# Ledger of designs, part 37: designed miniproteins, single chains, continued (3)

Each design is a single chain, and the fold is of that chain. pLDDT is the mean over its residues in the fold that is shown.

## One batch from the design tools (miniprotein)

Design m9267
Fold by ESMFold2-Fast:
Structure m9267 (fold): chain A 107 residues (1-107)
Amino acid sequence: NPKEEARELVELAKKIIDELMEKGIITPEAAEHLMARVEEIARKIERGEELTPFERAAIATIRYIAGVASEEETARAFAEAFGISVEQARDLLRAMGPESLLFAMLS
């Protein structure tokens, strides 16, 4: 159900972004910008529009930070988005951390 998928994405993203803002990792302005980008992706899902590889990687990263997606699933989406191998994507995810990669994809 596209509406349920969109709602779940927004709920997960809001939880993660709120936690990062409460911890002082991101500014309120950055939190608003990231939520606006997530809501744009959620609207595309609701309309049945095709997501870009970067948008799919952003969703996988949000789900990974939330603990509901595997490192392998996230690395595959990231490899497609950046045109690199799954092994290189996994190394990059481990080196930079998922939060830094999420900001890079949604900025």
Scores: mean pLDDT 83

Design m9268
Fold by ESMFold2-Fast:
Structure m9268 (fold): chain A 91 residues (1-91)
Amino acid sequence: MKIEELTRELEELIRKEGEEAAREYAIEKSEELGKREATRALLRAVLRLEPDEALRRVGLEALDLAEAGASVDEISERLREEAEAILERLR
């Protein structure tokens, strides 16, 4: 199974049966794909289903940066800037 295929299957499981069912499926697939890859697929599926567009965008960007090898400090700074922009929009 490819990571993108797993991510898609996890999205459908979350929509149909909730995050618990998706988590169990990701654990089963971690034996084939590895724990890191399965965890990232699950996180991406959860983030793609975030109903707030701004939070979804920020979360997916943070995950992409982490997958590209960005440091915790780089991700934290990016998340801070985006969170501040979201808070300004809401107030």
Scores: mean pLDDT 74

Design m9269
Fold by ESMFold2-Fast:
Structure m9269 (fold): chain A 98 residues (1-98)
Amino acid sequence: AERITEEAKKALEEAKKVLEEAEKFAADPAPGLEGVLRAIALVLDAIGIAFLAEILEEKAEKLGDEEGAKLAREARKIAEKALEIAREALEKAAALAA
């Protein structure tokens, strides 16, 4: 049977990684252009993972893969949290670069 569970697990791991990187950057942001570029990369990574997790959740629900849907939903929530932290970090990095 086709299952989305393994793809959803990978999305969850990537979401957790981006969250950890966003939290680390927010705690000790690099000044100048380097900090701004790193923060932009974190924002884009978080957006990408949230979008992929949304697609995986929809596919899992259509296939009746309840575990895959649950994992994808968790990945989306974590990616959305990472996005909020990354956006705040981008604002702080931009202020330090100015």
Scores: mean pLDDT 83

Design m9270
Fold by ESMFold2-Fast:
Structure m9270 (fold): chain A 70 residues (1-70)
Amino acid sequence: MTAEQAIAYARRLAAASGTGRLSADQANDAGAAMAVSGGIEGARALGELTRRGGGTVSGDQAVAIGREHF
């Protein structure tokens, strides 16, 4: 998976949520996709943001982390 594919995946998950936010499970899936793309620090940052957000993170925040760490 490329960095661009991982970012696109996070965008698709956020869009599919209907709220623009990722659930904990969706954030975990997006983080795993980022880690496989060499973005392990992005995956860690996404996990921390999800924890601080009470188990959810916005799709825009997930995409921004993906862009910053790829």
Scores: mean pLDDT 68

Design m9271
Fold by ESMFold2-Fast:
Structure m9271 (fold): chain A 77 residues (1-77)
Amino acid sequence: ELKEKVLKLLKEIGEIAEKEENLEQLKLIKEALDALFNEDYDKAIEYLTKLKNDERATEEQKELAEEAIKYVKELKK
């Protein structure tokens, strides 16, 4: 369930990135997804943190990324 919540949040961040044609954010989202599926939660947090700290990220994307980081931290135990 927590993993599904992270996937939903990443999808929402990705939809905004697609509308803004931000290819670098789409790369970060893909890297976060790959890390999540490999259960490399530390890397997933790193990529989500980069996404959150992107100067071009919308406030909505930053909030969604922060929520995703919280759920990934829960997955780490």
Scores: mean pLDDT 84

Design m9272
Fold by ESMFold2-Fast:
Structure m9272 (fold): chain A 90 residues (1-90)
Amino acid sequence: KNIEEFIKLAEEAQKYALLGREAYEKGDYDKAIEYFEKAKKKAEEAKKLVEENPEAVEKYFGAPASEVIAGLDKAIEAAKKFIEEVKKKK
């Protein structure tokens, strides 16, 4: 189901972002980068699913697909910036 797949991808992105932050706090910069790369990938997959199924997402959330996409873009950009900052610490 398209919406269940979206929710799963969004939850996986959130999980990996939290794991990445935990690794960073412990000084494991390689693992932090790995987890944020995974979070970024899951957010990108979720964005593609919204772009391919905008009507289903709009019906489920009661919000324009453009707003959901904007939120995912912000998450993807945040992950990219964090990865670059962690790389500078190595």
Scores: mean pLDDT 83

Design m9273
Fold by ESMFold2-Fast:
Order: structure tokens, then sequence, then C-alpha cells
Structure m9273 (fold): chain A 96 residues (1-96)
């Protein structure tokens, strides 16, 4: 399982490690709905939102792209992301 270490890296890693973890999570999210749901269930949404707010510019871009990938998924993926804390006002801001 590579998802749990990536989620932990978003919380505790260096700025470079956070950006790399967010990019890898985006790849998994874009790969399949099943992988996107696993990423959400692993608790990635809240750490990605935190990196989007507090990370380096590179980490913020990577986190934004990962969150945008969740919002571009199926209805099931989008619903799971919202339930996990990706609230409507933030979702609208990411779409701009």
Amino acid sequence: DEIAPLVETLRTGSPEEQAEAARRLRELIEGSDAAALEVIRAGAVAPLVEVLRTGSPEAQRAAREALEALLSGSDEVREAAREAGLEEPLARALAE
C-alpha cells in the first residue's frame, strides 16, 4: 500500500516531499475511480487542503491539481471528497 505513506508525507514531509506526494496521489486519482476512492478513504483530502493553504508554491500547485482531479472524477468520487472535507466554496475556487 503506497497511499498511506503518501498521506503521512503530506503531514510531516519537507516541502519537496509534500509536492512529490501530492503529484503521486494525483496520478493514482486520475488512474481509476477505485484508486481515487482509496485515496479519499486513506484520509488524503484534509492533508491536501492543508498543503494547499500552507505549503510551498510548488506543493500548493501539486495539492490543487490533486484536489481538482478529485472534482473531475465520477459523481461517487466527488461526493466522497465533499464528505471528507472538500467543501463547496473551496471546490468552486479550485474550478477557477
Scores: mean pLDDT 82

Design m9274
Fold by ESMFold2-Fast:
Structure m9274 (fold): chain A 74 residues (1-74)
Amino acid sequence: SEEELKKRFEELVKKYLEIAERMPPEEKKKLIELIEQGKAEFEKLIKEGKLDLAQQFIDHLEGLVKALEERLEA
């Protein structure tokens, strides 16, 4: 559902920002700029009823968050 997609996106954004806070200032700035763009793109997909593409966007963001988290733990 649209509400489930929005909730999952918000949870991922929260995790992404927690990871960004642990990065050096230059990397943090870049990550914040990228997620602000991502929020705008996700909202557009939801508004246009493109729920399948919104799900793909979430799947991609989940992969990115996992990769960033693993990079910090390495």
Scores: mean pLDDT 83

Design m9275
Fold by ESMFold2-Fast:
Structure m9275 (fold): chain A 58 residues (1-58)
Amino acid sequence: SEAARRQLEHEKTTLILQLVYTDDEAERERLIEQLKSLGMKEDELETLEKMNKFVLEG
């Protein structure tokens, strides 16, 4: 349904932002597992991890 799609998009966006900006290793691992459970592919997760490193270094 449209409502379920919007809810999923909101959840994914929230988790993506948390993953990109987290400096906590345990939180990073938890967020990766949650995004995997929501169907995010390995290559997408690798991109987000690289973005996290860039944000923390820049």
Scores: mean pLDDT 82

Design m9276
Fold by ESMFold2-Fast:
Formats: structure tokens, C-alpha cells, sequence
Structure m9276 (fold): chain A 67 residues (1-67)
């Protein structure tokens, strides 16, 4: 509903054909991973690690942005 501005507590994954092509710094910090370790992976394979990151961090929402 409407335009929601991205906040520091928002996790964002950019995908092409279900493959990660980018992520924001907030998600990378929460996962303890570098962007190079995410890029080229299927985003669904990362879901268990994302769920744990959300439980152990201040992240509040996950946005999957298909390009």
C-alpha cells in the first residue's frame, strides 16, 4: 500500500531469474557475509540463513526485488 521508503532495518535482495545479483549492506552485515558470497546464489537457498539473521538482528522486513 503506497510507496514505502527503505529504512536501515530493511533487508533487500535484488534478483534476476531467481538468482541474487545484489543485496543491501544491512542484510550483508546481519548475515556476516560479503556481497560476493551472495551474488550468483538462488535466493531461496539463502532463506534459512536470512531467518536466523532476522532472529539475531534488528532487521524487520525482507524485500525481494526482481530486476
Amino acid sequence: DGIVPLDNDDAVIYTKDGVIVGANEQLLKALGLKGSELIGRDWKDLLPQIIEAFQNSDLKRLMIVPL
Scores: mean pLDDT 77

Design m9277
Fold by ESMFold2-Fast:
Parts: sequence; structure tokens; C-alpha cells
Structure m9277 (fold): chain A 62 residues (1-62)
Amino acid sequence: SLLERAEAALARGRELFAAGDLEGAGRQYTQAYTLASDAGDEALKAEALAEGRRVAEAARQR
């Protein structure tokens, strides 16, 4: 389902962020946001957006 795919993308984004792959994490969070939005899951959409903003902030400190 879209929701399962969104959750998988969010989980993968967290793994990549923990590994220091900010670009990969950002792509996964964008995918999770799109899938969550299509699924109508506002909570998951908000979570993906918050995680994505965290990645953007980390990238500014490079």
C-alpha cells in the first residue's frame, strides 16, 4: 500500500541520516512525504516534513 511504502521510505531516510548520507536521507523523506500525502495520512506527512527539515538544517552546518 501507499502507507506501507511511505513508512518504509521514512525508515530508510532515518537509516541514511544516521549514516551521514544527508542527500540520500532527504530523497527518502521527500518520497515519504509524497506517498503519505497521496495516502491522506496527515500525521505521517508531518513527520516526513519534520525529518526533511532536520536534514536541511544539518546540511547548512557543512
Scores: mean pLDDT 85

Design m9278
Fold by ESMFold2-Fast:
Structure m9278 (fold): chain A 79 residues (1-79)
Amino acid sequence: SREEEMQLEIELGTVESFKAMVESLADREGLPEEEKKKMIIELLKKMKKGIEKYAPKHGLSPKVVEEVLEYIEKLIEEI
């Protein structure tokens, strides 16, 4: 549905925004690449856990939740 498409766009955009923010903070602090990777992975894992816990309570479609969690897992695998 259009509502599911909009929810997915918002959730994926949120993941991308937080990842970019942490990357920017790590770069500003001059962190080694391995430390930067660890920070990004920990952020993504925490976001995944938060979505699993809170997304159903806030009315997100199970399909949208599944797609967002798959996206986060893919990002972790690519790091």
Scores: mean pLDDT 85

Design m9279
Fold by ESMFold2-Fast:
Structure m9279 (fold): chain A 76 residues (1-76)
Amino acid sequence: SAEQRAKILRYFQNFVPGVGPELAQRLVDAGYDSEEALAALTAEDLRALGITDEATRQRVLIGVRAYLAELREARS
């Protein structure tokens, strides 16, 4: 949904260093706009999206884990 997309974009923009709005938008546009899609995200998927820098891929994966952990805590 547009609301879930906005939440992901804001989280990555504000809390994941080195992940700018363009990169966050690429993730969402590629279908990584739900908890299930984010949980299935791999380093290879990020490379296919044009994220060739290993440090940036690691930051994105760490940010995804943190976001998913926050979502799970909010539902507990």
Scores: mean pLDDT 76

Design m9280
Fold by ESMFold2-Fast:
Structure m9280 (fold): chain A 80 residues (1-80)
Amino acid sequence: SELDQLVQQLIDLVVEAFTRLHGLSPEQAADLRRSLLDLARTDPDAFIASAREIADALRDTDPELAAQIEQLVQQIQQLQ
């Protein structure tokens, strides 16, 4: 349950990052959430790798959001 909550929080931050960078519509944001949730369930390693790539891309433009993503990744990995 704690792991599921942290995964959902990470998905929320990743969707927020894409919305800030690309101006996603609510429909596009919902589609991204579904894809990320499916990835987290079917390939957790790929999900974590994708989140880290997004954090890396944000380091210069939104360092606070990048740090939040990195922190959640570390918390999730401690519980897996």
Scores: mean pLDDT 84

Design m9281
Fold by ESMFold2-Fast:
Parts: sequence; C-alpha cells; structure tokens
Structure m9281 (fold): chain A 65 residues (1-65)
Amino acid sequence: SELVERIAELLGRLRAARSEDERNEVGSELVRALNEAVESEGGPESQEALTELVRRLVEEARALL
C-alpha cells in the first residue's frame, strides 16, 4: 500500500515538474518504483497490491488527459 502511495506521489511530482531535468529525474524514480513493485510480487497479496498500483496509475494518467 505504501508503494502504491509512493507511485501516486511520484506521478504528482512529475505533473508539477517545471523543467525537463526535473521530469527526467522523477521519471527515473517512477520507473525504479515500478520495477521494485513488479519484482516484489511474491504471492496473492502482492499481486493484489500490484493490481491496485496499476489501477491508480491508470486513473492518474487519465486525469492528465
């Protein structure tokens, strides 16, 4: 759950970034967090958390449009 909140926070920071350098830095952190989420899935509970993370990412992406 904390990882999901972390991803949502990073998406917000990416949206608020004022320069390409800031976007690249936050984007790199977001990719790292996503990779960590994928690697950390170890069972049904982890899969549920990953599903919720993807759902929030989709909602956040739609909010940008």
Scores: mean pLDDT 67

Design m9282
Fold by ESMFold2-Fast:
Structure m9282 (fold): chain A 88 residues (1-88)
Amino acid sequence: MPVEVTVSPTTVKEGGSVTATASPPPTRMEVRLRDAATGEVVASASSSAATVTLSMKGVKPGDYILEVTATTPDGTLTTGTPVTVLPP
């Protein structure tokens, strides 16, 4: 695939943050945190940079999917990465 997306960390305490990085740099990144059980989007961020940091502030402990959409001149890539939010 022409673009690689990495998410770190995949296990985070409530109030922490996760960072999504795309290489090579896309023209735009959108990040949405979805509840794994319901599919509800509980947090989101977007940037025109190769890196987007999403704060878990106010996110309830549980299992989530971090959906990253990277837009490039050659097309759009969407990835899902499991993320676990732990109690404080």
Scores: mean pLDDT 80

Design m9283
Fold by ESMFold2-Fast:
Structure m9283 (fold): chain A 87 residues (1-87)
Amino acid sequence: SMKEKQLAAYLSGAAVAARRLIEDPESRLTMETLVRLVEKAASLTSPEDGEQLMKLADEARKAVERGDTEKAREYARKLIEKAKEIL
């Protein structure tokens, strides 16, 4: 369906943004792109998966905001794994 295609596109986009955040964990622009794509994916998936995606994105955002590069990479990796589970 169109909804399934759109969800897959946002999850794939979020995974790409998360990989970029692993490469550049100080990039606020990459973090903002990741959060936006996760918000779109969360709106199209189950409430349980959406809540988990949003929690991981919020933790990644907080890590980038405080300059915690290791936690930013950790939450970006968890977002990639969660996106892969939903795909």
Scores: mean pLDDT 91

Design m9284
Fold by ESMFold2-Fast:
Structure m9284 (fold): chain A 89 residues (1-89)
Amino acid sequence: ATLTVTMHPKDPETGTVTVEVTVSEDSKLVILSMRDKELGTLAVKSAPAKAGDVLTLSVQLNREEFEITGEAQDLETGVSASATLLSKA
């Protein structure tokens, strides 16, 4: 099983940061999380997934400087993947 994690840049109109996860195989439980380096956990979502599913988790962020890590964990397979979005300090 493979999880592909992509962090999308902050939307300048909405202020939203989105993590997108593509799932390669069916899973009973996939956990998505988004963490800020300074603030800690911003959001967590869990869902079952089918092969080819795209899962998303979004957070509205009022800061211009940030380091946010999006993470996905497939609890059935133990596979995890992450990606980090860095805005200029």
Scores: mean pLDDT 83

Design m9285
Fold by ESMFold2-Fast:
Structure m9285 (fold): chain A 79 residues (1-79)
Amino acid sequence: SAQEEALRAAEDRVIALFRAFAEQARTASPAERQRLFDQMVQQLQGILAQLSTVVDPALYAAFQAKVQQAVAELREWLA
């Protein structure tokens, strides 16, 4: 379905963003790492905003919760 395709595309984009962050953060200073993290969060918010227009609210809420958990865990790990 269009919803399943949108969810898969969003998941792929989220994974790509986390991968890009991990690669860039590996040699970054603490200040640069924080900037890269903020940039990634901003891009994740854009993906979620687009997804919210094409999937059912329940599917969106579940996906958003998983992304928010991953971001929170990464933030704790960076602290």
Scores: mean pLDDT 87

Design m9286
Fold by ESMFold2-Fast:
Structure m9286 (fold): chain A 65 residues (1-65)
Amino acid sequence: MRKAASLVAAIELLGISLGVKVEVRIEGDTVVVRIYGASEEDIRELEEQARAMAADRGLELRFER
């Protein structure tokens, strides 16, 4: 879906802004975010904002470490 691509771009930009290293990919209707390292506080902030962005778009989100 086009909305999934916009969510990928938004999460990648969020990762850059927070200094969190991420890889974002699309699996069907699910956006998958792999986190490669950060403080637990930065990871929490990224996850909270990414979940809000996904909910706004009606998309499923999954995190991997």
Scores: mean pLDDT 81

Design m9287
Fold by ESMFold2-Fast:
Structure m9287 (fold): chain A 94 residues (1-94)
Amino acid sequence: MEELMKKIKEALEKKDLETAKELLEKYLRIFTERQLAHLRKVYGASDEQLAQAREILEEMREEILELVEKGELTEDKFKALLHQAAVRISEILA
């Protein structure tokens, strides 16, 4: 995952938005599956809670990819979207 994130940063710095989008799509897909597995294993999340968490993570993915296409994705915006998704997921688990 670290190597993939490094390649994403390099693509964004070069304004290679098509490559950045492809690599981010791959990163976010892996991230989503790992987060859902973690929620199930650590928090005992139900199938309904996992479905809601998947929906939140898919919405986050779409927002990140739209920002890439517009050339507006920054590290701060990326972190903010991850934090917002985490807060929404924590509310479902509470």
Scores: mean pLDDT 83

Design m9288
Fold by ESMFold2-Fast:
Structure m9288 (fold): chain A 100 residues (1-100)
Amino acid sequence: MSPLEKALEELEKLTEELKEAIRNGDIEKAREIFRKMAKLVDELAEKYKFSEEEKLQLEYILGVGFSEALEAAKKGDYEKAVEIVEEMMERLKEHILKVA
C-alpha cells in the first residue's frame, strides 16, 4: 500500500470513529478525533508538498464540515451530523486525490 493510500485508509477509520462519537453524543471524543484528522491531513500536505493554498483548502473543508456537524449534533440531529461528516470526507478525498 502506498503511503498516500495508507493515510487515506487512516482518515477513513478516523471518520468512522467520528461518526460513532457523534451518534453517542460524545462531543469531547468527536473533538479529539477531529484533531487527529486535522493533524493527519497537515502531515499529508507537508509530505506531498501541497502549496499553502492547497493546504488552506483542506483546512477549510475540515473546519467547515466539522463545525456544521457539531451544530447539527448539538440540536440532537445526529443523522444530519453524520451525513455532513460523510460529505466532508468525500470532499477531502476528492481534493487530496486531485493534488497528490
Scores: mean pLDDT 83

Design m9289
Fold by ESMFold2-Fast:
Structure m9289 (fold): chain A 73 residues (1-73)
Amino acid sequence: MTPEVVRADAEALLAAAPEYVELARTSKDVAKLSAVAIVASAMRWVAEQEEDPELRRRLEEAARRIEEALREN
């Protein structure tokens, strides 16, 4: 992936992150919880490709919050 495409994906995932955290905490739908887990994995993958250290940290933090919410649900 080009750095510009990775950055666009990172920004899109970060914009959606609060909704995914809320779904992870409140949803009891197994299919939705599975989709949210996939999104957390995608955030970690994009973070590995991201050149901006601040965006990388924000993606890793968002993924961690989703994973924590899924465990507590």
Scores: mean pLDDT 80

Design m9290
Fold by ESMFold2-Fast:
Structure m9290 (fold): chain A 88 residues (1-88)
Amino acid sequence: NAMNELKKLEDEFIKKVKEYGKEFARALKTDPQKAEEINREILKLFDEMEKKIKELYPENADQVISEFRKKARKELAKTIYEELEKEK
């Protein structure tokens, strides 16, 4: 059903955001160019998921996207912070 499909997409997206967040945090100290490239991939990932949500749920897209972006950004920030703390 539509709710299960949305949750599967959100879970997969959050997983990718966390993976990129870890790579971004590691690159920040060792390879600034790579960090910039990873940041661009993160932005692209957000845009791709926003587009996909709009295509699947056009009637409720703006609210779903807003809530999802808020959750994804919180998870990204937390992952980056936790990875940076491991280096201390």
Scores: mean pLDDT 80

Design m9291
Fold by ESMFold2-Fast:
Structure m9291 (fold): chain A 80 residues (1-80)
Amino acid sequence: SSEEEKIREAIEKTLETKETVSVELGGFEVKITLLPDGKLKIEVTHKLFGVTESVVTSTDIEEAIKAVKELIEKLEKLLS
């Protein structure tokens, strides 16, 4: 999907640049940060309610994409 491609591009850009990358996915903001220990911190914010959930994951792109999707699902269930 186009959303999955945006997530993938944001993760790849974070790994390449070592900079924090933010991407907008509908009602959500996804922020990806490379930590000093070589792990990724993923933060997902529901923009309407201002609620943020975060997780730390490996630099495996597929695991990071899955983590973003799981945080979005968690926020959708929490705010239903």
Scores: mean pLDDT 86

Design m9292
Fold by ESMFold2-Fast:
Structure m9292 (fold): chain A 65 residues (1-65)
Amino acid sequence: MLGRVVVSDETLASLSPNLQAMFRAMDAQDAEAARKYGKAVLADPSASETEKRIAQTILKSVELT
């Protein structure tokens, strides 16, 4: 799934630490950590609309499994 996101490593490094942690949790197949960090991204006022949409999509997918 992440391999279909055309985003450079530099761009990923500029994202909020919570979103980066969420991606790492997804790679580790840790649904609980992914939910925790996803909620943190949604609660972060400095997170962009794009970051919040990504977090919301991942949270929805994790909750449906």
Scores: mean pLDDT 70

Design m9293
Fold by ESMFold2-Fast:
Structure m9293 (fold): chain A 56 residues (1-56)
Amino acid sequence: SEEQASREVHAFLVSLGLIPPTTPLPLTPELLNRLIGEGNANKVLQWYEETKEKPA
């Protein structure tokens, strides 16, 4: 679920134009902060946590 959540978050951010398609996985807080800023990175990390906690 964590690996799938990482890929979903990556695909979503790429679709919004927030990160380049070449961005490596996993998406770390440091990498997100650098690419989209601290506020946006925190929002993405919260969505990632919520996504990986979904029952399969």
Scores: mean pLDDT 72

Design m9294
Fold by ESMFold2-Fast:
Structure m9294 (fold): chain A 80 residues (1-80)
Amino acid sequence: SEEERRRRLREDIALSMLRMALTVLKFSPELTDKVVEMLRKRASPEEIVDFVKKERPDLTEEEVEFLRRIVENIMKLLEE
């Protein structure tokens, strides 16, 4: 249906945006896949940020805030 098509398109766009942001922040493929899986399981932005801070303590507060905003925007796009 057109509704299912729009939903799939939103999911594809959202996940592509996340993968691009993680690539810019130099995440490994393994770590990228873990973050994407957390989002697919509807983890909160706080849970994702906590995981990222633990796995990438080298990230600046600005980079962490950037990622948090991307995750929040993606979660909004994934709302039905």
Scores: mean pLDDT 82

Design m9295
Fold by ESMFold2-Fast:
Structure m9295 (fold): chain A 77 residues (1-77)
Amino acid sequence: SLNTKMAVKYKLDAANEINEYYLERKKRIESWKEEKLRKYRDNSPQRERVSKEAIEEMKKLDEDVQKKTDKVNAVLA
């Protein structure tokens, strides 16, 4: 049916937007980490802080993406 076709298209378009958002945010986190690690080359405590902060930001991104995906999946439940 037309309604089913539109629902499938909406879900695919939303999934693509979420994936593009994830990839862009991940690239930004990785670029920030690389820049800071280069800056703090000889400062082990700051390098450890930067690595931990990058891990925490990636965890927050994964949680945000999961919530967005769950909302899209709920539309057809």
Scores: mean pLDDT 84

Design m9296
Fold by ESMFold2-Fast:
Structure m9296 (fold): chain A 100 residues (1-100)
Amino acid sequence: KVQEILDELIEQYENGASVEELIEKLKELVERGELSKEEAVTILLSLLTYLEKKGAEQEDLDLVLDALHELDPEVLSSEELEELKKKAEENKKKEEELKK
């Protein structure tokens, strides 16, 4: 069920669907009771990983992170999001400084 929905979302993305459209479809499934919040969070985390591997734009990654926070703030808080983004930027800067 979770894997099947994830596979459908990935297929739609590869066929030109926007990340916003995928998130709205997932929210609709949760509202209809066809998907639990926990299952939706699992799908969003997997989708985030897939998009990162595909080199998606930061704006698209931010949409998935925002959807994760909206669905379950206990799983991903605003503070955790900011810390993750800050650590990624600091690590990137350190790598460039060591190279230069």
Scores: mean pLDDT 72

Design m9297
Fold by ESMFold2-Fast:
Structure m9297 (fold): chain A 123 residues (1-123)
Amino acid sequence: DELLERLIELEERAYDWYAAQAADPAASRRQRLLFGGVAVGEESIRDTLRKALEEGKYEQGFQNALAGEEAILKMIEELSVERTPAELRALEFERLAAEAYRALLAKDYESAEALLREAEALL
């Protein structure tokens, strides 16, 4: 399914971006822990979507991915005390990704497509 493959690619790109933020030599200990934790969360969502693709359980895959994005968003909101440009970009990305999964669950494919394009543009 093209949509699930696109979502898997989005989560892989998010993982790579967050892993790069965690590996930045200028990153504080807090930022390394935050972005490292978020990267692990994105990897978990990617694996959830891959399983959904394999099993054909798309709606359950989207529900589980949404729960994962909401957990990541909460982590960023609680730990992004400094509100760095990278932290603000992460907050915007996670909000857009969560809203895209909600739109997919509502079968609002037009809104989901627009939200996915905005999320992809941040990576």
Scores: mean pLDDT 86

Design m9298
Fold by ESMFold2-Fast:
Structure m9298 (fold): chain A 75 residues (1-75)
Amino acid sequence: MEELRERALKSLENAYKMAKEIAERYGEAGAKQGIEMIEETGRSAAERLRKAGDEEGAEEVLKLAKEYIEELRKK
């Protein structure tokens, strides 16, 4: 379970890095696309964690996804 959580968090961090690059290149339209990508990545990762019995990990992933989305919205 811990390894699955770490992989989920790393995938979300990678999605955020890509979202920042897209936002930097394409401005507001890129930020919107990046937010959608983070939402999808976070939702899929949380679903996998819940199926594995890691409810706390799922909540952590969703919280981090929300924080990344808010950071992109500020720009």
Scores: mean pLDDT 82

Design m9299
Fold by ESMFold2-Fast:
Structure m9299 (fold): chain A 72 residues (1-72)
Amino acid sequence: SSRLNSYLLAIYSLVQNNGKASSSQVGGLLDVSNSTASRYLKKLEERGLVERTKDGSYVLTEKGRQLVQQLL
């Protein structure tokens, strides 16, 4: 969906600049609440497109990186 693609691109941008993406950073970038961002990050994690770091942030998986290349 276009919404999940927007979240993937936001995570990609944050990972490029910061090495990882938090729910708050994704929420800020997409102008959504932290709880909304958290819900979509969980959906991407369930799809194997992102994985959670030890500090509760997210990074792209190999599958997530491949999908981002298709969107660029």
Scores: mean pLDDT 85

Design m9300
Fold by ESMFold2-Fast:
Structure m9300 (fold): chain A 60 residues (1-60)
Amino acid sequence: GPVQRALDTVAELLEVQDLTPEEAARIMALYGLRVSPGQAERIIALLRAGRRQEALELVR
């Protein structure tokens, strides 16, 4: 669904570049998700740590 696709897009971009929390939140907004910069910062940290399930739970 759109949540999984948003996280996949952010994770793929993090493999090749750094993202600010604001940039990650804007990418997730393209999939219809309203994520604060503080939530986006936590999502980035979790994705970098391989903690994908916990990142997914933050966007609900």
Scores: mean pLDDT 83

Design m9301
Fold by ESMFold2-Fast:
Structure m9301 (fold): chain A 87 residues (1-87)
Amino acid sequence: SMAAEIQAEIEALDAELSEAAAAGDWEGALEALERLLDLAVRYGRYELLPGLEAALELLKKAAEEAGNEELVERLEELLERVREAKA
């Protein structure tokens, strides 16, 4: 079913996010989070939003510590999208 296909994609992206985070791959982690947010909003999987917000906040702190201002701006934009979707 479509629901099973969406769930499989979410699980694959969760695994990809975990692997990217473990490797310090900020671009990979950001891409996985962007895709998860798009799926959560598109298919009404709003239960994912608190976890996405937490992951984005952790990645933003890491980006700030490294002085990567462009990544911080991209993460803040995604955080705003999550907060708007939760409202």
Scores: mean pLDDT 85

